Designed miniproteins, single chains, continued (3). Designs and how they scored, part 22

Each design is a single chain, and the fold is of that chain. pLDDT is the mean over its residues in the fold that is shown.

## One batch from the design tools (miniprotein)

Design m8789
Fold by ESMFold2-Fast:
Structure m8789 (fold): chain A 74 residues (1-74)
Amino acid sequence: SAEEAAAALSEREKAILAELGKGPRTPRELAEALGLSQSTVSTHLRRLEAKGFVSRDPKTSVVSVSPALVKELA
C-alpha cells in the first residue's frame, strides 16, 4: 500500500519524491531545490529507482515519478 511504501522511505527520499511531484527534474535541480549535494541526491535516486518509485531518461538525466506511484499519491 502507499502507507507501507511511505513507511519504507527515508526523510530525504520523501523530500525528493515531493519535489518530483511538482514536475520532472534533473539530479542537479533536485540538489539545488533541497540544499543537498548531487552525490546525496544520486544515491537516493538509485534507491528510489530500485524500488520502482522514479524513472530516469538516460539521454537527459531527467528524473520523473513512476506513473504507478503518481496514481497512488494523487
Scores: mean pLDDT 73

Design m8790
Fold by ESMFold2-Fast:
Structure m8790 (fold): chain A 57 residues (1-57)
Amino acid sequence: SIEEKIAEAMKAAEEGRVEEAIEILREIDNPEALPAAQRIHRLYPSPELEELVRRLS
């Protein structure tokens, strides 16, 4: 489910696997992933996450 994938992305980010978290969120490609993308971007700012936040908005 989307919720399970979001949880996997958050766990990956918490474990320092930020690139994996970004890929998981990109695969979801759904506005439900926006809060997770914003939270990860706040902790680990990157152009990739900024673009993802814009795309999901």
Scores: mean pLDDT 82

Design m8791
Fold by ESMFold2-Fast:
Structure m8791 (fold): chain A 80 residues (1-80)
Amino acid sequence: MTEEQEKLLERAKELLKEARELLEKYKETGDEKYLLEAEIKLGMALIIYGVLKLLSPDDERLKEIEEEIKELEEEIKALK
């Protein structure tokens, strides 16, 4: 993976962390704006993951991102 691709990987991880923090705020407040913001952050991370999967499909670090995406998707689905 190139330095540019590693920066994208870091950005995807940051977005997933932000999505989880927003989801926790939704659980605490019940305010649907946090759920919407969490979905937006997850969507952005999913786009970056898709690009990285296309460019470096066999990179093991992408499995960690995939697992985090699936976990967040399942949590969001359970809350809807």
Scores: mean pLDDT 83

Design m8792
Fold by ESMFold2-Fast:
Structure m8792 (fold): chain A 108 residues (1-108)
Amino acid sequence: VVQLTQSPAELTVREGETATITRTASQDVGTDIDWYKQRPGQLPEPIITNATTRMPGVSDRFTGSGSGTTYTLTLSDLRREDTGVYYAQSWADPQHPTWGQGTRLTVV
């Protein structure tokens, strides 16, 4: 039902830089926006829920913001351990949760 477009598809940054990942939805889904991180060989783990709420143990370097159809994940003071694929997810239709295409982040 809801289509998510995520950009950029991939991003290479240096340690200490900031990366911003944007999710655009085909319709306004409110704050039913979650962000996930997937490390190689692992399942995706939730890092931000309800657009702005950090999960327990998640660094304050990771922030969610946005409104309407456009929401962003901002990763500041990047470290090599932040390398991974980041996904937006929407639960606006709980029977048909929608995933973004993912952003591959490489910190060098």
Scores: mean pLDDT 80

Design m8793
Fold by ESMFold2-Fast:
Structure m8793 (fold): chain A 58 residues (1-58)
Amino acid sequence: NYEQVIREMEEALKLDPRNAPAYELLMHAYRKLGEYDKAVEVGKEAYKAVPDYEAFKP
């Protein structure tokens, strides 16, 4: 389930690299899988891509 969400969100980000909701779902999915390092890296990429999106600020 969460692995499928990761694949779908990665495809969405290939089409629109500024899709903030896709980054949120990707971070959520990685956290649910216990992949905290991956979730942190996604958050950093999200902040670089969409710096004005409040949820991604450090």
Scores: mean pLDDT 78

Design m8794
Fold by ESMFold2-Fast:
Structure m8794 (fold): chain A 53 residues (1-53)
Amino acid sequence: LNARRLELAQALLRLGQPITDTAFLVGYDSQSHFSKAFRRWVGVSPSDYRRQH
């Protein structure tokens, strides 16, 4: 379930969705929890990922 949420988050970030909105859209209760999970799974922070894409 977490992997699917983070895959959707990657797509949303590539489309230019704000990080905070992305966190809540994929079911996280805070941007902090989302950012930690995203970095652990993807290897980079959501902010870093957005700069690369």
Scores: mean pLDDT 80

Design m8795
Fold by ESMFold2-Fast:
Structure m8795 (fold): chain A 54 residues (1-54)
Amino acid sequence: AEAEAALAAGEAAEKAGDTEAARLHYGRAAVAYAKAGKPELAAEALRKARALTE
């Protein structure tokens, strides 16, 4: 699914030290999970994105 692919891309970018790419991918995953009716997973993805912004 799109949300799972975006989450995986965010984790890969985070491991590579690409904080900007990781944040964008986690944000995309959050939006995709919200559209799929999975608010808990959307909140988790958004939390990961916010952790990288600080």
Scores: mean pLDDT 79

Design m8796
Fold by ESMFold2-Fast:
Structure m8796 (fold): chain A 85 residues (1-85)
Amino acid sequence: KVDEILSRLEKQLAELVGEDIAREIADAVRHAVERMKAGANPAVLSVAVQLLTVALGIERGLSPETIEKAHRLVLEALDEIEKLL
């Protein structure tokens, strides 16, 4: 269930990076998933969301360790969602 995965991701990200950054990343993942359903390339969209997660973490001054953890959570969620599409 895609919405359960997205809800879990947003909660895990909020605990790690705060609600504002978590919501921004989760919204990007949600948008990417809708584009995947519309026939866009999942690998390209996955890379785009990963780059956004890292870039946003750098811009907001998060530690490299925190960025790595956030990136891993996003990767795991995207992989799980792609298997359901």
Scores: mean pLDDT 86

Design m8797
Fold by ESMFold2-Fast:
Structure m8797 (fold): chain A 64 residues (1-64)
Amino acid sequence: MYELTPEQVRRQIAAARKAEAKAQEEADLYRELGRLDLAADYERAAELTPKLIESLEKQLRELE
């Protein structure tokens, strides 16, 4: 709480959104390659990232 500046939180949100897009892209790639175990790992990461973004957006509102 108050550990990050609003600018740092905004950077973390941007990074998390990029990570979500990357995880989905990697999941699709590994699925095409038949690497279903790796695809599942990246799919799970993509599913969890929206919750992290929501938490960070709430934190940003509290700071501003």
Scores: mean pLDDT 78

Design m8798
Fold by ESMFold2-Fast:
Structure m8798 (fold): chain A 55 residues (1-55)
Amino acid sequence: SVMEETIEMFRLLAEIVHYELLARLSKNPEEKQRYLELKEEYEEKLKELLKRMKE
């Protein structure tokens, strides 16, 4: 469903923003890197979703 996929898209965007903010606020370099890796995982999920929606 296009509507369900659109809702999932906004959910993934919210997670990306969330981890970006956590990375920016983190004072620990290792913790910052972990949050950036989690952000990248959600960006890949978003990319896969957008590819599926186009097809």
Scores: mean pLDDT 86

Design m8799
Fold by ESMFold2-Fast:
Structure m8799 (fold): chain A 73 residues (1-73)
Amino acid sequence: MEEDIRIAEKALEMARSGDELDRGVAQIALATLLEVAKQEGNEEKAEFYQRLLDAIAAGRVDEAERLLEEMKK
């Protein structure tokens, strides 16, 4: 769980750079976390990572960062 969150944090940091390649890598990382959550049957995590992925794809990095902060508490 904590390792997944750390990977998500790094992905958001890359997305924040404004570089299209870094955003692409961030989207791949989040898509991988989403796939792992689905394979584990963890619907809450899958929904969370889908929301992060959607926010990044929409260019809403600030929203993705807020969602991740809420998850970390």
Scores: mean pLDDT 78

Design m8800
Fold by ESMFold2-Fast:
Structure m8800 (fold): chain A 84 residues (1-84)
Amino acid sequence: GMPDRSVEGERRTTTVPLAPDVSLSRHELPASHRRADGSRVEVRGGWSLHVGDTVLEWGERVTHTRPDGSVEELVQPPSWVRRL
């Protein structure tokens, strides 16, 4: 696909490795994660803890967009575990 400069240019993520299968990421700008079902999770000014193929996310604002275009906003503190 074509590179999207707005997605790439607006994503500011710093990752700190804590262990071989564990890393902590800080998201300063809107970050987007796609799930295996095609849904999209957007985190604004948040954190992600990755453990293997699982991620725990929390942040200022979390929006979940499903493949059909339906959108829900999760309230702070949104803490959920999902498989990447």
Scores: mean pLDDT 62

Design m8801
Fold by ESMFold2-Fast:
Structure m8801 (fold): chain A 71 residues (1-71)
Amino acid sequence: KAQEAADEAVKALEALGRPDDAQNVRDTVDKLIAQGKEDEAYRVAEGAKRAAEIAQRNGDLDTVIDTSSAA
């Protein structure tokens, strides 16, 4: 369950061009699972997946906001 959520979060982050963030999520989830904190690992993976989905949906919005802020 946690590994599946982490895999989805990693794929979403990699699709966004965030391989370092994807690796960080994978490492964090794997560490938590190794410590027997599977529920915590699942929460981290779910949070990262949702953040990646929001970032993907707002990709154009974030780009527009950054451009507008520069002006």
Scores: mean pLDDT 70

Design m8802
Fold by ESMFold2-Fast:
Structure m8802 (fold): chain A 102 residues (1-102)
Amino acid sequence: AMEEAKKKLEEGKRLFDQGNYEEAIKKYVEAIKLLMSIPNPTEEQKKLLAEASILLGEAYEKLGDYSTMAANYAVASELLKDIDPEKAEEYRKKANELRKKS
């Protein structure tokens, strides 16, 4: 599941770099679905899910959807709360700032 999710994220990043944001979103969503299917996820799997959420947010930024970008950053913050508190706080602040500017 984790290795499959990583491959989907790599494909999504490739599509994102090519400017194919809608197709990148599809790959990121596929990765998220794979990671969410894991019972009792490890810290590494939660970190990968947070990364997928951040990438999904960045793709929505390119489409001008700052509200969905903020929501995905908030999800990443929640996933990292007990694992990487500094990174969790960073994405919490970014999500709040985006909500003020959008």
Scores: mean pLDDT 85

Design m8803
Fold by ESMFold2-Fast:
Structure m8803 (fold): chain A 70 residues (1-70)
Amino acid sequence: SLEELEREIRELEAEYKREMEAIEAEKQARLAAGADPAEVQAEADARAEEVTRRYRARLDRLRAELRAAL
């Protein structure tokens, strides 16, 4: 239903936020442990790009389904 699709979009947004927060937390923990800042940033950026890519693909799919349901 329309309501279920809207709920799935909100849940997806919440999941994205949690995953991005986890990436930042891991980055800060590695920096605190003395890891190389350039390597840590590159790895965090790569993970963020992958998470963002998956989020956008799922969001686009859900929005297309929402549009079709209207």
Scores: mean pLDDT 88

Design m8804
Fold by ESMFold2-Fast:
Structure m8804 (fold): chain A 92 residues (1-92)
Amino acid sequence: ISVELEITVPPSADVKAANQALLDAALEIEKAGIKVSSANVFVDPTAKKIVIKANVYENGEVVDVITKEGSVDADLFALAKEVADEVIKKYG
């Protein structure tokens, strides 16, 4: 199993905080023995919410997608942790 993490934020968001939240989530997933192959922050000028996705791969194919959404004012660290916790619960 390997995981790609992505977070999509509006331009008004703290991109540094988004990147750190994603890195913290990646570290927790890796501590559980699951490989994180990428962690990417996307800034979408049309976005009105925060979306965090974990794409779960097995043998090069997507077998699951874990998605959490929050408002533009959502706690990025809490939202990223929810995604990490669900990945670990299912695949850790």
Scores: mean pLDDT 86

Design m8805
Fold by ESMFold2-Fast:
Structure m8805 (fold): chain A 122 residues (1-122)
Amino acid sequence: MTEEIKKGLESKDAEVQVKAVLRTMIVEDQEVKYELLEKALKDPDAAVRVAAVLGTRFLEDQEVKYELLEKALKDPDAAVRRAAVLGTRFLEDEEVKKELLEAATKDPDPAVRELAEKLLKS
């Protein structure tokens, strides 16, 4: 399974790469899951990076989850940053969540700002 996921991430087909990232959800080893998601967040395809951000939901280590979401909020693609804003919902520390959402209210993309402002009011 882990070897198949690694091979999928190396595919030239973005759909295959996205499916490989989503398969990290069933990887029980948290360190391996983190390594696979961190690698996917560095992929040249924004859709693969979005899938990696969605995968952070299943990381149990809150500090590691925060680090990957903070990195994704600085991504050049607005869709990746928007996915990171949605990912803050799965952070357990309300102060850490608020910090990332307040940073996202300053984003250059209006849709990212609007989503962050909406989540801060919730």
Scores: mean pLDDT 84

Design m8806
Fold by ESMFold2-Fast:
Order: C-alpha cells, then structure tokens, then sequence
Structure m8806 (fold): chain A 64 residues (1-64)
C-alpha cells in the first residue's frame, strides 16, 4: 500500500512518487524482481535484493 511504498522510499532515500511509478510500470510490463532490484539500485545508489523488490511490487499490486 502507499504507506509501505513511502517507508521503502524513505529507507532508499528516493522520491516516493518516483518509486511508486517505477513499481507500477514494472508490474504492468511484467518485469522480474531481479530487474526491478537492479533499477532500484541505480535509482537509490543502494544494493537492493530481488526479495526486497518483490515485497515492494506486492505492496503496490494489492492497490491495483
């Protein structure tokens, strides 16, 4: 949900709206958690595991 995405964005030091947009696009286009993790790493400058990416994607998917 929005709260989970905002918490993740704060942890990563990125804009919550930018994070949500990336996660929604990833779900729409069928990107793997591995692909999302790499894109989040580039966006944040922090190492992101595929498991963390999958959790963030699932939080957004529940709001669709």
Amino acid sequence: GPTAVRAAARELGVDPARLEELLREAIERGWSPEEVAERLERLSGKRISPRQAAGMMEAVRRDL
Scores: mean pLDDT 80

Design m8807
Fold by ESMFold2-Fast:
Structure m8807 (fold): chain A 64 residues (1-64)
Amino acid sequence: GSDDERDLVYDIVNNVVPTSKPGDEIVVEKTSGTGYEINVSLRDRLESKGWKRVEGDPFKFVKE
């Protein structure tokens, strides 16, 4: 399941993050193979770019 998760993180970082504006939201939903590892890796990268996890939703992030 890890390869699909790496592809998802790559897509978000390269295509979504560079075009984002303050207040923009990213919802990362994977119905198969979604695990703790994708959330930790994605969260660390997004937080380093100024994104914040939405309380109560582990798959939703907002640009600060």
Scores: mean pLDDT 63

Design m8809
Fold by ESMFold2-Fast:
Structure m8809 (fold): chain A 70 residues (1-70)
Amino acid sequence: MTPEEKAEEYVKQGEKAKAAGDNAAAARYYSFAAFHYALAGDNEKAREYLEKAAELTGNPEILAHLEIHT
């Protein structure tokens, strides 16, 4: 697989984990996806998925609170 294909596979695993309520596993898969997007040269997607991973482990309640209001 290319690095971008691997990143997409990890995104799918992360979405599945998130749907199951396993935020720790979802964050781990998003981190792997970010790493592989960086290897593919897609620094924008790498940043996006790294931020998603940080939100799931660092401040998920604050982000959810903002989304509920809008």
Scores: mean pLDDT 74

Design m8810
Fold by ESMFold2-Fast:
Structure m8810 (fold): chain A 98 residues (1-98)
Amino acid sequence: MMSKEELLEKLLEEIEKLKEALKKKDKEKALEYLKKIEELVKELAKLLLEEGSLLDIGRILRLIGLIESVRLAIEKEDFETALKEAELMEEVVKSLKK
């Protein structure tokens, strides 16, 4: 199992790749990076559930909602909205590093 710190670092790396794909309007690459982000968030959620941190669990639920918002925006080819939602995901991940 990856550490919390390692998962958060990988999430920030994949979010940056997602943002670059969205800037290029590369739907296929954006969905690929979003899938990797979803898998990392699932692993992080399992770890935080074991810790019993209610505040961090709330942040994970927000991340799940943002992932679905980004997915819907990409499917509609609304890359500007998808990029803004990806920036919000990055802020939530950074808040989990504190």
Scores: mean pLDDT 85

Design m8811
Fold by ESMFold2-Fast:
Structure m8811 (fold): chain A 75 residues (1-75)
Amino acid sequence: SAEEHVQAGIAALKAGNYEEAVRHFRRALELDPDNLVALGGLHYAYEKLLQKDPNNEEAKRGLAETKARIRRLLA
């Protein structure tokens, strides 16, 4: 379920496994596109990936897409 992937993503964040967290939150959003917890977790995970590697193009794109999704949902 979406909630199972949200919980797995949160566990990955707590462990510092940001790439794993991204995978879980993205899967949660495939099942529930408006899941605010998954969107917030994805935002956080991408920011952490960019702190580790500022040249991470996947994380830059993912962060921009996630911010756009949050803005659309709250509009």
Scores: mean pLDDT 88

Design m8812
Fold by ESMFold2-Fast:
Structure m8812 (fold): chain A 83 residues (1-83)
Amino acid sequence: SKAERLKQAGEELSEFTELLRKAIEALKAGDIEEAEEYVKKMEEVAKKMEAVSTPEEPGLQALVKGAKQLVEMLKKKIEELKK
């Protein structure tokens, strides 16, 4: 149902934001490999969110797009830090 999909998306968003916090903490500590693993997990969660999003929830689709953009931005930053 729509309510079940939205609840699942909310749980996945919560997981995404906790992984983001951990990735930032790892980057601040200079733990580049640990940060990369958290960003990889964030990408997996964003894909799960995309799978439950539909055109009926344009707000959820916008959140998924933002999550994917944030993952790509963090990946680029990690690549720069590995040089």
Scores: mean pLDDT 84

Design m8813
Fold by ESMFold2-Fast:
Structure m8813 (fold): chain A 61 residues (1-61)
Amino acid sequence: SSAKRQLIRELIAAKLRRIGLEFDLDLLKERGGDPAEIAAIEKEIARLDAEIARLEAQLAA
């Protein structure tokens, strides 16, 4: 269905964004980046983890 295809697209987008943010986080930590920027990225990764779990649960139902 169109709804299921949209959920799959949202899940893929969230997973790709999370991968990019983890890469950015690793680079910032390696370079001794701004603690506030590090904290903001960690918070966004946690938000994406919750979103991914919600979308996966919806697709499994």
Scores: mean pLDDT 90

Design m8814
Fold by ESMFold2-Fast:
Structure m8814 (fold): chain A 97 residues (1-97)
Amino acid sequence: SAHEKVIAVLEEYKKKVLELMKKNKAPQDVIEEVERMMDALIARAPTLSPEQVADAVQALGDVIVSLAEENGMLELAEEIRKVTKETLARIEEIAAE
């Protein structure tokens, strides 16, 4: 189903973002905050339309970028922008089915 595909995309987004944060040695408390936000979105995803999921992913991506920038992690911020954009494109492809 479209909902199962969207959840799979969100799980992949969570994995990629957390791996990038660990690779870039982000503070552990920031990693835990991002994981909590990702888990909250994944838990809500079955109740959301694909468009609402896309809006939530964009908003979450913007928050994570801001957290990276506030910690002086500019390279991580750019990598998060890229992964967020790729994730949004995948959600749009699912929504178009």
Scores: mean pLDDT 89

Design m8815
Fold by ESMFold2-Fast:
Structure m8815 (fold): chain A 80 residues (1-80)
Amino acid sequence: DEKKKKLLERYFELVRRLSAELAQKNPDLATVRELRAEGQELYEELVKMGGTSREDLLLQKAVQNLIDMAESLAARVEAR
């Protein structure tokens, strides 16, 4: 399924970008907020697909975790 493959590729790209920001001494708040927004869009697309397999549910959970990490990072950057 090409649509599932594209969503999975989007997830790995978001992980790569968020990991790069987490490694920065001074993460860019605008970039972190953008990553959170893109994560929410990806989550909505995954839910819309209606996948109920263990693999589908694990990917949904992984995207939720990525959104939570981006929110936590944004809050830490704003508090400084």
Scores: mean pLDDT 85

Design m8816
Fold by ESMFold2-Fast:
Structure m8816 (fold): chain A 64 residues (1-64)
Amino acid sequence: SAEAYRAAGEAAFAAGNYGEAIRHYARALELDPEHQEARRNFARALGAHYRATGRLDVEALTAP
């Protein structure tokens, strides 16, 4: 479910695995595009990943 992916993303984010968090949140948004918490967390994880690496991982948006 979207909530399960959001929870997985939150766990990855807490561990500092921002790329992994982005993928989980993208999955949640595929299932429920209006999931407010997942949308906020996705944006937060993208920003954290970019600050940490200087890169924007757009591939996370299209993870199959």
Scores: mean pLDDT 74

Design m8817
Fold by ESMFold2-Fast:
Structure m8817 (fold): chain A 62 residues (1-62)
Amino acid sequence: MKVGDVAVVKHDFTAAQPDELSIKKGDKVTVTKVVDDTWVEATSLTSGETGLVPVSYLEKVS
């Protein structure tokens, strides 16, 4: 993943920390920051909310 990538959510994810983003399978997100190989900061195109999500829960759309 890189900044500016659009990805589809593969699995439901529920935020456990205040800086994490809750997302549902089938939602689309835009990557705003790459934190490491496990986590990215993303903005939900459904809710407009921004937070951390696991890279493994996302599939890049190109």
Scores: mean pLDDT 84

Design m8818
Fold by ESMFold2-Fast:
Structure m8818 (fold): chain A 99 residues (1-99)
Amino acid sequence: MAVEAAQAAGRRAAAAGADDDAVGTAAAGGAAGGGARGAEELAEAARAGALAGGASEEAAERAARAAAAGAGADEGEASRAAQEAARALRAIGDELEAE
């Protein structure tokens, strides 16, 4: 899956000593290479991959926006895709807390 490819790329970059932004860039490339299509899917996979590589939430959001923009999204579309990725993570957190 695109998320798995992004996570593997992010972790590999972190293991090589890359900084948070380089980990995010690697995760975005992994998402695209893993078959993610559309701004939202690329943003979600890139964010998950950056976080898996130990990047900060701010770097993960930048990676999500960059991945969406790379898919041809304009600035507004890229921002919406990054916000949707953050919302998906919050929904997962809420489900875990509901247990």
Scores: mean pLDDT 72

Design m8819
Fold by ESMFold2-Fast:
Order: C-alpha cells, then sequence, then structure tokens
Structure m8819 (fold): chain A 83 residues (1-83)
C-alpha cells in the first residue's frame, strides 16, 4: 500500500539523516569543517525529505515542528562552519 511504502521511505530517510549528522559531528571533532558542513547539509536534505513523507503520513504537529527545528539547526551549523 502507499502508506506502507511511505513508512518504509520514512525509516530509510531517518537512518540516512542520522548517519549524515553523525559523520558531520565526527568530521567537526577532527577539525574537518568543510567536510562537516557537507555532511550537515546532506542530513538537512534527508530530513527535509522525511518532513514531506511525515506530512503525507499525517504525523502530529509536534513531530513536524521538531523535524523543522532539526532541519534549521543542521543548516545553521553547516553555514557557521563555512565562515
Amino acid sequence: SKRKELEERAKELLGEAVEAAKKGVEAEKEGKYEEAAKYYEEAARKAEELLKVAEELGADQDTLDALKESIEGLRKRAEELKK
């Protein structure tokens, strides 16, 4: 069903976003700021895709707001590392 496909897509996107964010943190700890920024940007992109899927799945507003805050945080961190 479309719902099952969306649920599987959401799990994949969440996993990809978390992995990218983890790699960003690891790169940042090593002083690899350009690499860290790229990983945070990738995590933000995956989280944006997840947000769209979550909206289609009818996720509650608190969940959607938390995802939006996470996306903003990731984008802000990436931008700070590029300065």
Scores: mean pLDDT 89

Design m8820
Fold by ESMFold2-Fast:
Structure m8820 (fold): chain A 98 residues (1-98)
Amino acid sequence: MEAARDQVRALAEGVLEAARDILKHGNPEAKKLAEQAYEHARRALKAVDSGDIATAARHVAEAMELVSKAYQLLGDEEKAANFRAGAEAARRIADLVE
């Protein structure tokens, strides 16, 4: 599934960008969530590289949920909602490629 791999990689890269933003500008609680999200996104990219797209998608879903919570703490409701929707999409990809 080349399309699923590319989509999961793009979502993981989006999490890394969001985590870097939160680590630069967030409060201590949001930064803690961003650090956890960063770790999950890095694990997702390793899983993509090994061809385990289901595992990668699950790590992306967890990372996006953590980023959503971090943006919620920062009062960015729009970004929080977008990353929550991304987490749901990643979970659907994981279910589809199992």
Scores: mean pLDDT 87

Design m8821
Fold by ESMFold2-Fast:
Structure m8821 (fold): chain A 59 residues (1-59)
Amino acid sequence: MSLEEQAEELLERARELEREAERLRREHPDDPEAQLEAELLEGVAALLRGMAAWLLSKA
């Protein structure tokens, strides 16, 4: 798998986590546990995006 392909896989995973976080915020806006879970998913997605950007910078 090329660096570009690895980066795209990470970006797809980040998008999936971002969609799940958005769903939790939309469906459970007043649930503090759901809000915390959404924040954690957003944090992991941000990390994956950073890794993908680093891989693309090396390609």
Scores: mean pLDDT 85

Design m8822
Fold by ESMFold2-Fast:
Structure m8822 (fold): chain A 86 residues (1-86)
Amino acid sequence: AATDQLVEEALALAREAEAAGHLEAAAYFREAAEYARKAGEALAAGDEEKAKEYGLKAYEKIAEAFRAMGDLESAELAEATVRKGK
């Protein structure tokens, strides 16, 4: 599922950020993975509105992580996903 993929990607990015010394970004990526997990749980329960809410929160945290690393292009892409979902 898309939420499973997002959890995996966020955790991979968190490990890479931590290895590079970007501890703040790593924390944001881990928070994104937690929201992605909650989105998947909401989808499994049939709560599409809650799943969307958590999915948007996951992307907000991804954007914060990329901004913390100075990766403005990746941050803007994540922010665009949040804006389209609002």
Scores: mean pLDDT 85

Design m8823
Fold by ESMFold2-Fast:
Structure m8823 (fold): chain A 70 residues (1-70)
Amino acid sequence: KKKEEAIKLLNEALKKVTDPKAQSLIRRAIINIKLGKYDLAIKLMEEALKYVTNPDAQKLIKEAIEKIKE
């Protein structure tokens, strides 16, 4: 139920993220959410936050993590 919401939030974050490493980590997180690998997706999102400087993108990624944690 929260999977689709998390993916939407991450796609919005991708539009605001300029760092290529952060973009790669977020795309990998989306793939892992689609595969049901939620623990790995959370780890990838947390790693991406280290490279994201845009505060709006940071909020979107944090919200996506909370949606996946249920």
Scores: mean pLDDT 85

Design m8824
Fold by ESMFold2-Fast:
Structure m8824 (fold): chain A 58 residues (1-58)
Amino acid sequence: HMLAKVKKDIEPLGFGSPPLKKGDLVRVTRVLPDGRAIVEHLETGQRAVVPLEDLELL
């Protein structure tokens, strides 16, 4: 599993997804061919779709 840190506050890109905040830790579960990633927020367990460029891969 790949961990990542959110680089900036992110508006949700997926329907019903919560917003992510700068510094949040997420687990990258899938990378999409269009440059977005499906992530799981480690503190809440919520999933979101975010631009891969807005993630600092750990």
Scores: mean pLDDT 75

